# Designed miniproteins, single chains, continued (2), part 45

Each design is a single chain, and the fold is of that chain. pLDDT is the mean over its residues in the fold that is shown.

## One batch from the design tools (miniprotein)

Design m5539
Fold by ESMFold2-Fast:
Structure m5539 (fold): chain A 81 residues (1-81)
Amino acid sequence: MEPSIEELAEEIRELIERAREAIRAGDLDTAQKLLQEISEKAKLLDAKLKEEGREGSPEYKELLDEQMAVAHDLLVAQAAA
C-alpha cells in the first residue's frame, strides 16, 4: 500500500527529529543519511500534493521549510567540525 500524504508527512517529521538529534550528537554521517531519506520522501510528498491539487498547502510548506532548516543546520555543523 502507498502511504497517504498524512502518513508521509508524519514519517518526514520523525526523520527530521532524528536528523536534528544526530546533529546535536555530532553524528554527521547519520544526519546526512537521514537528510537523504527526508529528501526522497519530500519529493514523493510534493508529487502527491500536485496530483491531489494541494500544492502550496501552508502546513506542508512549513514541513518542507523545516527540511531546509535542518539541512542548513547540518552544513553549519559540518563547517564547524
Scores: mean pLDDT 80

Design m5540
Fold by ESMFold2-Fast:
Structure m5540 (fold): chain A 67 residues (1-67)
Amino acid sequence: LEKEVEEVAKKILEILSKSDKPLSGKELVEAVGASIDLVRLALRKLIKEGKVEAVEEGDEILFRLAK
């Protein structure tokens, strides 16, 4: 499980680094090709590590690289 979460986390960072805009959790699930549960665990890990931040835009929560 932790190995899979780490792999998904690395892929999320790569996708976000190439994206010109913040991405939703659903967009990240589609781009990574992993389950929503793995994407959620990876996002929580990255946010806790200060590598990704959650941005509230209207009714959506979007994710981007933290600065």
Scores: mean pLDDT 80

Design m5541
Fold by ESMFold2-Fast:
Parts: C-alpha cells; sequence; structure tokens
Structure m5541 (fold): chain A 97 residues (1-97)
C-alpha cells in the first residue's frame, strides 16, 4: 500500500531524525537486502543496508554498531537473523508516541 509506505517513511523520519529522502532510501535498501522476501536480514545484510542508506554520512563501524543494537533488540530467537518487518512495525509504534 502506498499509504502504508508513506506512513513508514514518516515514522522513520520521526524516530531517527532523518530527511524524507534518507528515510525512503533506508526503506528501499532494507527491501533490496531481503532477496528471499521473507522479511529476515542477517547482521551483515542489515549493516550494509544502513551504510548504503547513510550516503556516506556514517562509517562502516557505526553502521555495524547500529545493526548490532537492532539485532539485540529484535532477535528474540537467537538465530542471528533480524525480522526487519517487525522492526518497521516497532518504528511505527515509536512514532505514534
Amino acid sequence: SEEYREKLIEAIMKVYNLSREEARRLLEELEAADTDGDGKLSLEELTEAILRASGGRISEDEARAHALFLRDEFDEDGDGLIDYKKLLEHILELAEK
């Protein structure tokens, strides 16, 4: 849904203090990293998506630190995979508060 996509972009902007273009890029990079379409990303795939979305504003080490924080928060199964669709739902909830 285009309405759902716009809601996600605005939520990402609010939660992470990003521009609309940066939030859109982050969402697109997460979708591109999910090659299987299962909504799961490895730590490395999430790190690369964050790094690409930053447009060179953050280092690889900073991107990895963010990815590790998100994995620790959202990998409840301990399988090393991050459900990024659940992450996006959580961002929507944070933006409503």
Scores: mean pLDDT 76

Design m5542
Fold by ESMFold2-Fast:
Structure m5542 (fold): chain A 100 residues (1-100)
Amino acid sequence: SAETKKKFEEVVELTDKALTRAYLTALERNDTDLAARVKAIAEELKALYDEVKDDPSKFKEFAEKVVEALRELAALAEERGYLDLAAFLRKVAEKIEEIR
């Protein structure tokens, strides 16, 4: 449906903003492991989006996978002392949960 297509687009936009912020933080901190992890997550979520974007019944599954990935990335950021990044990633995950 047109409504579900808009929800997919909103989740993708929020995800892109979150992963871009994480990648820029990794570059600023010379954290090659975090940069690689962000790239891997971006590639995985892009592949999933391309598979499910035309199936409204898969929106919830897609959103749940995005939230899971962002929360795992936030935990990694927190362990590495990137507290502002961790808080930002958690806030984006919460916004995506609200779109569900």
Scores: mean pLDDT 89

Design m5543
Fold by ESMFold2-Fast:
Structure m5543 (fold): chain A 102 residues (1-102)
Amino acid sequence: MEAAERVAQLLEDLENGKKTKLTEIYEEIKEILEKHEKELTEEEKKEVAKLFSELLDIPEETALRLLEKYGFEGTLQMLYVMHKHNLPTLEQAAELLKQLVA
């Protein structure tokens, strides 16, 4: 659950206005996504996946797959829910998140 812990730390740093390596990478990803209005080329998707891989300390292929399936914000929300509720899988976090908003 190291990726989930990194997301929890990122969100805490953002809430407290701290400028850390995690918040810098987060801001860089947000800048790319906002500039392209979520219509990314394959090259831009790989750039975002590389930054997201660095942010979460996970393989680039895993980061790309998560971005394609859940998007950037959705992946962060699910990892946060996994950490907060000690859920063992991303699928269980997605189901819980769906129940909390429905």
Scores: mean pLDDT 75

Design m5544
Fold by ESMFold2-Fast:
Structure m5544 (fold): chain A 81 residues (1-81)
Amino acid sequence: SPMQEILEEAKERLSDPSLSVEEIREVVRETVKRLLELGASREEVERALNELLRTLQEVRPGDTELVGVLQEVMDEALAQL
């Protein structure tokens, strides 16, 4: 699935523990944009963002700033739907 390929690519990129919060935000925004261009629904985008959050929490446990970043990107993406 093209959507699954996009998600796996994003998870691989986000598994880099050296990424800054701004670089994480960029990867997440790019991923959401690509999913929306494929016709992903709001529910599919929300599911994707939750999977990316899980990956980030595994790599960077206890980072509460990442939850805020993903919430901001999700709110921005869902406002476009």
Scores: mean pLDDT 80

Design m5545
Fold by ESMFold2-Fast:
Structure m5545 (fold): chain A 82 residues (1-82)
Amino acid sequence: AALRGEADRYRFLADVYEAMAKRYEKLSEDLLQKAKEDPENRETYEALAQKYRDISEGYRKMAEDYRAKADALEAEYQALQA
């Protein structure tokens, strides 16, 4: 019972961090577009875009870690049912 609840919690956290990663990736892309539209401030937009890309990568890694933990707990729960 507890294993199922913990797996569901890790799935939820993985989905949250995946959504965050996607949001920061989009913000990075929007900033790269602004860099093309405003060449005078290009360096500033590109630097900020890179920062958001790094943040997105961090959240993606967290999502993968939580998904792996959820999968491991779910496999353990299934093994106990067999």
Scores: mean pLDDT 85

Design m5546
Fold by ESMFold2-Fast:
Structure m5546 (fold): chain A 55 residues (1-55)
Amino acid sequence: SMAELRARIRAALEAMGITTLEQLRAQGEEAFGLIASRVGASPATVRRLGEELLA
């Protein structure tokens, strides 16, 4: 579900110390790829939902 995906992305970002939109936008493609593979989503989806969660 979308809620479960959002929760997994939030947990992954928190584990990496990413708590602000500025910190998220400083991340490179490799970081988004790593999170994406762990949560079962695309890197583009992780970036989009991460921005929504931290906005």
Scores: mean pLDDT 82

Design m5547
Fold by ESMFold2-Fast:
Structure m5547 (fold): chain A 63 residues (1-63)
Amino acid sequence: MSEEEFEEMVEKLKEAVKANTSLSEEDKQLLLEKLDEVRKKGLEGLPELYALATTIGVPMSKL
């Protein structure tokens, strides 16, 4: 996976968090902050990115 693909996945998850109608504003804030931390880690954060995708209900096939 390239850095560009990783950043695209982070952006898709951020969009999914923002669009989610079941999450509270506080939960959205927390998840967006965690995604920003994962983004700073780069490819080392990939396992954490997948864990966050599972938590917010985004299928891996959509990343």
Scores: mean pLDDT 76

Design m5548
Fold by ESMFold2-Fast:
Formats: structure tokens, C-alpha cells, sequence
Structure m5548 (fold): chain A 97 residues (1-97)
């Protein structure tokens, strides 16, 4: 369902710290995490290319930030971390416009 910008921002401000805490307690296995990275990066690339509405960009940024946290906690390959950091920077840049 489409979410308004204000709803997305309020939701993320409340839920993101809780999600980060939960991830630190229950980190997914590396193999499971690596399986979701390609579709996540593909979805982010499409949103960036299409200049998607801000609520969708904010949701994608939150997902990328949580994925980065998980990858760093499990000691994942630096190539995945680098790709997600690039996606994060591109999303933050577009959101700052």
C-alpha cells in the first residue's frame, strides 16, 4: 500500500532503532542475507533510475541501512558492503534534492 511521506518518516524514526536492536540480537545467517542482496540492489537501482516518490526512496534507504548493519555484524565480503554503501549514498543524495 502507498504510504505518505510524513507517515514513512514517522514510521522510520520510531521503528528503525527498534529494528536495529532486534537485528543485533538475531542476526540472519550470511547465506540467507546474501540471497536477498541482489533483488534489493536491483529494486534500489530501479527506484533511483525512475526517480521514485520520496516515501519509496525513504523505505529503500531504511532497507539498505538495515542490510548494511547485518552485513557488518556477520563479517560479510567487502564487495557487498561497498555496493550497499554506494546505493545508500545515491539514495541520500537524491533525497537531499
Amino acid sequence: APISLEEAEAFLARELPLAEAEIRENVPPLEELEAILPPLLEAVERLLEERAPRPLLLTALAQVRLALLMLRLVGADESWIRRLEEARERLERLLAE
Scores: mean pLDDT 79

Design m5549
Fold by ESMFold2-Fast:
Structure m5549 (fold): chain A 60 residues (1-60)
Amino acid sequence: LREQARQAYAQGQYYLLQAERLRREHGPSADPRAKELEAQGAKYLALSDQLRAELERQEA
């Protein structure tokens, strides 16, 4: 469980960094790609948060 949360977090961060890089390098022209990467990153971060919350909330 914790390993899966860590993996999801790392994946989410990776996608967000890629999106930020595209925006910095290409500006508005990169918006469609950056948005797609941001959406993927958000999904992985949400999954990570859910897994961590599940672990903590089940017996907090």
Scores: mean pLDDT 77

Design m5550
Fold by ESMFold2-Fast:
Structure m5550 (fold): chain A 90 residues (1-90)
Amino acid sequence: SHPLAKEFRLVAEIFKELGLEEKAKLAEETAELIENNPKDDRVRELREELFEALKEVFGEENIYKLFSGVSSLDERIEVLEKILKEVKEK
């Protein structure tokens, strides 16, 4: 699977654990779009929209701190996996 799609699937799982079904569905649909056409013009805008949704849910300062010093997709996936673990342990 495409690595960028994995990032969006993790975002979808985070939103599902929080009961945010509409945001989770948007993230899942974005992951499917990336798997089928990673160069689709909508991918960049959807990525920005989902990142804004994370800021709305967790707080802008908290998201900024969690992603501080993160420069690669693999590092972003690791941060999202940590967030998912935290929300599952509540």
Scores: mean pLDDT 81

Design m5551
Fold by ESMFold2-Fast:
Structure m5551 (fold): chain A 81 residues (1-81)
Amino acid sequence: MAAELEALAERVLAGDPEAAVEILEQAARQSEEVYKRTGDPAYKRAAEVMREQARLVREGKLSPEEALRLGSAAVEAAAAA
């Protein structure tokens, strides 16, 4: 799992918007699983933010790099959990 996430991150840095969307959606699902187990609303909010960032990338309103930076702390927290 970690190696796959690293490969996707490298593709985002190369300017691949599909890789950014995939990372954000995967991180959102991980945050939802943590919320489901812990009940901590911070993880629910993180998942919603990541989905919104993925939508903005798809609309071309946010670059893959900008989306990854905005979501990086939440992605790292979700990956560490």
Scores: mean pLDDT 71

Design m5552
Fold by ESMFold2-Fast:
Structure m5552 (fold): chain A 64 residues (1-64)
Amino acid sequence: MLPSDEEILLTLAAMEIGFIKRSLPKDEQEKALEELEQRYLSLVKDPATRERIRALFEEARAEL
């Protein structure tokens, strides 16, 4: 079964969050996460998928 577009976007978002956490200083991570979240939300119109993306980024910010 091919992954859905939503699953692909969530996987890519998780990978880019991981890159931010590994590559940027802690003081720059919050801004980078906010900009990345806005980019992913602009690609998705489905409310359920948007909520999953927001939850993913909120979890990432809670670790700061």
Scores: mean pLDDT 80

Design m5553
Fold by ESMFold2-Fast:
Parts: C-alpha cells; structure tokens; sequence
Structure m5553 (fold): chain A 120 residues (1-120)
C-alpha cells in the first residue's frame, strides 16, 4: 500500500512540475502582483505534497490524512485562483485548458491517495 501511494505522489509531483512549466511560459504576460500570487500558490502546493510524502514515508496515517485533506482543499482553491488570474491576464484558452486539466488530474490523484491512506 505505501508503494502504491508513493507512485501516486510521484505522478502528482510530475503533474505539478508540468503545470509550473506551463505557468513559466505565460509568466511574462502577468503583472508583478499576479506573478507573486501564482508563485506563492505553486510553492504552497509543492510544500503540501512534500509534507504528504514525509508522512507516508514515516507511516504516520493520521498526519497523512490531515495533509491529504489540506492538499485537496488547497489544490481546488488554487485551480480556481490560477484560472481566474490567467483569464484576466488574457492568456489563450488552450493554455488555460491545459493548466485546468493538470489541476483536475492532481485533484483526482489526491482523492485516490486519500482512499488508500484511509485503508492503511
């Protein structure tokens, strides 16, 4: 079970890196304030995923559940905020759709992790 959860965490890390890479491509279209907000959102998501990985490695089921719930809520809020900022900045719909798809997949995988952690 830990190995299955670790594989899902690695997939989330890859998707988050892909979302960050897409964001970096459109970063020059953003105001300094918008860039600071998006940088903060991505940094918080990375920190939450890193904390989840540590809790799983340590076998701390209670902490893993707590961090997973936090990460799901954070990812759902981040999805809405990121898409709103990119739309206001005039980023093309195709790029926004790609970022939306990446966040939707991250949220889906986090929900699968929650089910597996509950069964630990």
Amino acid sequence: MKEEIKKLIEEIKKLLDEARAVYEQVRPYLTPEQREELDSIFDLLKQAIDELEKAVENGDKERALEVTDYAISLAEEARQKVLEILEKAGVPKEVRDRIQALFDEIISLLKKIKELVEKM
Scores: mean pLDDT 87

Design m5554
Fold by ESMFold2-Fast:
Structure m5554 (fold): chain A 89 residues (1-89)
Amino acid sequence: MTAGLGVIIEGDKTYIGLVINGEVVKSEVTYSLEEAIEAIKKFIKEAKEKYGVTKIDLRIISENEEEKEKLKEAALETAKELGIEVNVL
């Protein structure tokens, strides 16, 4: 099963959404990079444990390249630990 993980950074806010079978099953707004990293880890873990996800299509939208790379690395590391394949879009 493939899930979508969308991350949008707008100013001081990060919007995170998990999409399964075309439906948003989980979403969160975070107010720091550290909170966004923890939310991404939580979303990936839940995707595997609750939905049996084996692949994630990851999209991160940000004008801040440093934050984008840190969030991408957190997602890739978490997915690797859980045996989930990631396509970065």
Scores: mean pLDDT 87

Design m5555
Fold by ESMFold2-Fast:
Structure m5555 (fold): chain A 68 residues (1-68)
Amino acid sequence: SAAAAAEEAARLAKAEAMTKRLAEELGASSYEVRKIGPTIYEAIIETEEGTYRAILNTETGEVEIEKL
């Protein structure tokens, strides 16, 4: 439905905003975000110092980050 699509788009936008802030803090050259659960997103953030993987919970605002 249109409502379900809007909710999904809002969650993705939140995950993208969270990732953008994290990427800016890390001085990233590029980043990608994908959905891996109903409220859980995976971000891959590329910097000159290496690649980071972040797991984002859009419901709680929790971020788990790992350097690959």
Scores: mean pLDDT 83

Design m5556
Fold by ESMFold2-Fast:
Structure m5556 (fold): chain A 70 residues (1-70)
Amino acid sequence: SELVEQLRKELERVEALIAAGADPATVYAEIDRASRLLQEAYEKGEITDEELEEFVRRLQRAQDAVDARA
């Protein structure tokens, strides 16, 4: 699915921004974008249970990391 591949790239970008110490506002905006892509993939039935678990875990870790710096 193109949507799932786009979501993977967006999550990688979020993780890279966190590693680079980007400002919290920028990271939050990208987390919101990734969350929306995840919702779209879920609603369209284009995501597996394994992928859903992985992406939710990655988003939660990203959220926790940026919240610690906000």
Scores: mean pLDDT 87

Design m5557
Fold by ESMFold2-Fast:
Structure m5557 (fold): chain A 93 residues (1-93)
Amino acid sequence: MAREFLLERARQLRAMLAREGLTRDQTLAILADTIRHGSENVRRQAALARRLLDLLDGRRFSPAELAEWVRGIREHEEILARMEKEAEELEKK
């Protein structure tokens, strides 16, 4: 379950980057630069994106690592969903 969820996210990320005209190598270079020079939060997000691409390339992760990763993504999605709902409620006023 966790692996399938993360693979779908990785495929979506790769497709989005391809639509922006970025090759895999260009994407990896941007992520590496961001990890070296970004703020702590930006570095963390770049590292997550790199791990998603590694998973798509066939890198193996333990079930525990995959479960923790899905938990982090779902927590972030809950925050975004709450913010979106609050924004929609404000737009109705």
Scores: mean pLDDT 69

Design m5558
Fold by ESMFold2-Fast:
Structure m5558 (fold): chain A 87 residues (1-87)
Amino acid sequence: SSSRITQQRFDQTTQINGDSNSYISDSYSQIRSSTSIDDANRIRQDALDRLDNNQQIGQSIGDDSGSSMQVNRDSGQQVFDRAIQQR
């Protein structure tokens, strides 16, 4: 049923949101603790690539999930850029 599909998409979106938020937080800490700017930039790029992948997965789940993942990607970029600047 449509309700069951909606619940499945919600569950998938919740899981990928949790993954994205945890990864953003972990990557921020890694960027901040890195000993070189080159390492920090590598970690930043790897983290953005992960969020871009999650956005593609979100789009495959549905429009609401895709929009949520885009917000996470944009927020992640801002968090990572701040982490670089605060080094």
Scores: mean pLDDT 81

Design m5559
Fold by ESMFold2-Fast:
Structure m5559 (fold): chain A 99 residues (1-99)
Amino acid sequence: MRTYRIALKLKNADEVAKKQGITREELDKAVEESAKKIRERFPDAEVTVDGDRIEVVLPGVESKEEAERLAQEIADIVKETLKKHGIKADIEVRVEELL
């Protein structure tokens, strides 16, 4: 079992904000709510928020394929949370093995 870092970035955050009349505060609130839901789903994960970026460190992952599957699940949580706030954004996902 290995530890993986999953980095999520809202690719079009500025464009989405301008087109939908969403404030920076509203976008930040939606991102923080996404992080909270990720923490609830993966209680052993370390979840960090930096602006429009969310970083998730997952311990005890069996394989890179499983890490990529979990990364997609995490991305879907973020997309669904943003959608509830009226935000349609593309998410860039990066998966990296740690040690």
Scores: mean pLDDT 81

Design m5560
Fold by ESMFold2-Fast:
Structure m5560 (fold): chain A 73 residues (1-73)
Amino acid sequence: SDSEDGAKATAKGLQDGTGSSGAEEVKAEGTAIGDNQMIVKVYGISKITGKKGEGTVTMTGDDAKGQAKAYGD
């Protein structure tokens, strides 16, 4: 009885916010809440410093799309 709602999330590991360069490892974790909401948590690890960064985004609505970014530097 719930609609066929879709949520999409994109995760990026970035260094200092200037692009995808410098991130050695990126991990993304998505959790759907109901049929219209998704929370995405991402982790980035800097290739230069080895520092870890995290980002979280929450998306709602039918065919909701979101992007989360993590900086590891």
Scores: mean pLDDT 50

Design m5561
Fold by ESMFold2-Fast:
Structure m5561 (fold): chain A 93 residues (1-93)
Amino acid sequence: MEKSEITEKKLEELIPKTEASAEIRLSLIAGEISREILKLIEKGAPREEILHLNRLLENLLTNNLTPEELEEVARITGLSVEEIERILRESAE
């Protein structure tokens, strides 16, 4: 995990403490993954790594995350798996 502890704590505070709808919180999570994709592109990372994160983003937005992908989203955002599952449930309805 490349993110600092302070960054993770800020994400945890920002997302669960906002009065924003589940859709906005999901958009913030998607934004974090998109930022990681951009960082990989800027570094000239292998296509496979970029496609992996793009698939993760698509699966997040379509509620098709595997347990392993859910753990990866938790690692990227600094949120717990339970918090991400809650946001996905609330954004669906």
Scores: mean pLDDT 73

Design m5562
Fold by ESMFold2-Fast:
Structure m5562 (fold): chain A 64 residues (1-64)
Amino acid sequence: SFDDLQARLGQLVLEGLRVIKDPKKRKEFNELVTLFNQYLVDGDLAGAQEQIEKLEKLLQEVKE
């Protein structure tokens, strides 16, 4: 589960670098990545998964 979440985050980060042009949205994206890492350190997999969902929604709103 940890490996799956980190792999998914990696793909979202690469996609974010390609599609996010707005500095404000980039800041929001980076804050969600930071929260994801905090939840992983705390062992909160549910919180980490929620951040993945928010990252996916943000990417959909910006480009896809």
Scores: mean pLDDT 82

Design m5563
Fold by ESMFold2-Fast:
Structure m5563 (fold): chain A 90 residues (1-90)
Amino acid sequence: SLKLLLESALKSVEEAIKALKEGDIAKAEIYIGVAHFMVSLALWFLGKDDPKLNEALEHLNKAIEALKEGDIEKALEYLEKAKKAIESLL
């Protein structure tokens, strides 16, 4: 169900935040990838029309870019924003 995809995305974002706070960047990247995949699937079911799912996806993409630049603080900020967007749909 759509709800299960969103709950899985939320758990993955929470695990990514935890991993970054623990200094495990590689683990965080894996969980961000899982969250991105789950949000993308949810958007596919909704015909890409949901503004909150698009907002979550944009924040996840910005978190990935921040990690590429070594900016852990900025990555955490975007992950918290992605989490909030997903939570608003549950």
Scores: mean pLDDT 88

Design m5564
Fold by ESMFold2-Fast:
Structure m5564 (fold): chain A 61 residues (1-61)
Amino acid sequence: SATSAAGTIGLAARHDALAAGADEAAAQKVSDAVERATRNGDSQEGISAAGRAAAQEAGVG
């Protein structure tokens, strides 16, 4: 389901953000943005864009 996929994709995005130097709060924001976009049925490009936007807003390179 979209909800199950959102959890998996969100966890992956969180790990990627941490690997890029994000703290836990910033990584959680990225995860939340990606999960929201996935549950909303956004395209793969839209999901990636949401994660990137959240990372940039949180100060992650």
Scores: mean pLDDT 79

Design m5565
Fold by ESMFold2-Fast:
Structure m5565 (fold): chain A 76 residues (1-76)
Amino acid sequence: MEEVRKKLEEKIKEAEELYKKGIETEDPSLIEKAIEILREALEEGIQNSVLDLPEVEEIEKKIEEYEKELKKIKEK
């Protein structure tokens, strides 16, 4: 379980870095990449039956936030 949590944290950080860069450069592809990484992390959580972890809840919230921002950028 601890190894899964560390992997989830690493993916969250990677996605956050891509998202911040995507917002700064207004590059939708970077935001899409961030969302993809978060979705992969969520799938790993499901496969390891650790859906009750706070990291998984954080991932779900970030996916929703990033998708909303991506939509705004693409609509411009």
Scores: mean pLDDT 78

Design m5566
Fold by ESMFold2-Fast:
Structure m5566 (fold): chain A 79 residues (1-79)
Amino acid sequence: MERLRLTAMAQTAGLAARRGLEEARRVAEEAVEEAAKVSEEAAEAVREGAEAGLALAAALTGSPEARTEAALAAARAAL
């Protein structure tokens, strides 16, 4: 009973995570385009932030290496 429901929930969560990652990438691209309308320097800053954000989103795949890389990218951006 509950095992079948947990399997279905896990599959739904996996699909939601994939859609979230695709949506985050789209939002990042739109943000860079909007910043480019203001200035090239603003576009560069937004692109760097988007790159760090996408690395964090990739960590949602559950890869320990991706999580470590995202943490290092975030630490560098915070400095």
Scores: mean pLDDT 63

Design m5567
Fold by ESMFold2-Fast:
Structure m5567 (fold): chain A 66 residues (1-66)
Amino acid sequence: KLEEYQELLLEKIDEVFEEISDPEKQAEGIGRLSDVYIESLKQGVSVEEFRKRLDETKEEFLKEIE
């Protein structure tokens, strides 16, 4: 479970680096993803729910920085 969470988080962080060129916005996006990681671990959610939360968090952040 923890290893799967870490792999998904790193994959989503890589997507942020690919889609966002501004380092301040990259840092903000990574911060939001790390918050989702911490909260999801605290709540004991499934890997599937964690993936969904990461996807939704990235989509929402990208909309905010348009």
Scores: mean pLDDT 82

Design m5568
Fold by ESMFold2-Fast:
Structure m5568 (fold): chain A 68 residues (1-68)
Amino acid sequence: METVEVKITDAEEFKKKLEQVKGPLVVRDEYGGIVAYGKDGKVTFGRPLKEGETLTITGEKEELEKLV
């Protein structure tokens, strides 16, 4: 598992990218709270993504390369 930081410039577009992740994924906000998680190609969101937000994402390296 790798970890990357991503700044959200388009929340709708980024949400669609997250939904394409096939492996396990954890998305955290700037306070370390879980915003979303992915398992078996399904992503569950705990709250809406916000434009201008910086998120920390942990997942498989090949999937994270699609998000940054």
Scores: mean pLDDT 79

Design m5569
Fold by ESMFold2-Fast:
Structure m5569 (fold): chain A 122 residues (1-122)
Amino acid sequence: SKQVKELVEKIKKQVEEQLKKARETAEELAKLAEEVGAEKYRPIVALKVGDLLDKAADTFRDGLTLAGATEIGEKAAAKMKAVAGEATNNAAASKDVKKMLELIEEGIKRSKEIVEEAVKEI
């Protein structure tokens, strides 16, 4: 229905805003890390970003459940969490702040693509 489609579009927007905040958090923490040496902060930055990405996945799953698309939401959230885990593990093990940010941004981009693909199934 039109109402379900409008709800899904609002859920998508909220998730995209959460993904944007995760990117902004990574960028801000990376600026701080550059002053003291990246290795002290890479695991902390990766952990904080991972938590934010997992929260975005949970928001999408719960939102699609409310929209009557539970299976689509659960599958998409599982994929988003897998991507977040891979991206944050790679970011934590990265050589420098620039590579850490690049890996986090790629994870966020892949999460956004998963959201867009899931919405097309509704």
Scores: mean pLDDT 85

Design m5570
Fold by ESMFold2-Fast:
Structure m5570 (fold): chain A 91 residues (1-91)
Amino acid sequence: IEELLEEAKRYARKLVEKLRELGKEELAEEIERLMREAERAIREGNKEEAIEKLERLAELAGKAAKEYEEVLDEARALAALAEGVAKALRE
């Protein structure tokens, strides 16, 4: 889980940077917040909250991938990684 979470954080950072370059600051801030909230929930042992935040993060990243070709790769990677962490937390 830790390794997968660190990869998700790296892709979130890359996605946020590219979204800010595109002038999509509000979306970038929302993704950054959800990633931070998910990490905090994991650290606090709040598994249910962590899964909820990660699923929301995956949904938002998936939407970014569909709307902005410039961030397609980073957004798809983040969506898959966030879903992977959520799945690992369930099992």
Scores: mean pLDDT 85

Design m5571
Fold by ESMFold2-Fast:
Structure m5571 (fold): chain A 95 residues (1-95)
Amino acid sequence: SLAEELLESLRLAEENLEEAIRTGTPKARGVAMVSLQIAMDLAMDLYDRTGDPRWLEIFDLVNRALEYLQNGDFEKALEEVRKARELAEELLKEL
């Protein structure tokens, strides 16, 4: 499902942000950025299909994570991604 793909993208972003913080590798940052862009698209598609504002909340969290990542604030990006993942996990349980 789109919700399962969103959760997978958020988990991949979280894992690669943790890797970027630990190792400083450009590849991990790149994977995190692409995964967040995919998550943002999926969250908007889910909002458009369901009208549930909690998908829009996930979109906003992911957008903030991308802004922090672009500014080199990986710790704050990770915090926002974790919030988005936790909300996505709760929403997936309700489906």
Scores: mean pLDDT 89

Design m5572
Fold by ESMFold2-Fast:
Structure m5572 (fold): chain A 81 residues (1-81)
Amino acid sequence: SAAEAILRQWIAAVRGTFPQHPELVARLEAIVDEGLAAGASVAEIEERLIALVESDESLSPEEKEELIAMIRTTARRARAA
């Protein structure tokens, strides 16, 4: 689906933008993959992604704000698709 393509393309973009956080990227990808496989809504996937980012102690406050902004923008696009 167009929504699935948008979410997967976002994971590729995060991998390029945050190469120093490979374990975080893998966990974000797992949330997207598991959510899509379970038929979860984009809103449910968005909530889980934001919760992971907010709880991650390796990220700076600025990196958290940037990732959460990216998640919200991407989820909005996926819902519109």
Scores: mean pLDDT 86

Design m5573
Fold by ESMFold2-Fast:
Structure m5573 (fold): chain A 61 residues (1-61)
Amino acid sequence: MEREFVAGPLLGHELGIPEGHRVRVTELDENTVRVEDLETGRVIELSGVTIDDLVRAGELR
């Protein structure tokens, strides 16, 4: 499933996706999320987190 969000402050600090950029997030499995920065084309994969975890942490809005 794919969803669009706005990047929060922690994605810039840890993963190089600037705060405020539009991102496309794809859930690959229960433990892996793919995040694509739609402004730069940067793609990262995060293990051990869900979309809901990132939203609650303020990393996706």
Scores: mean pLDDT 78

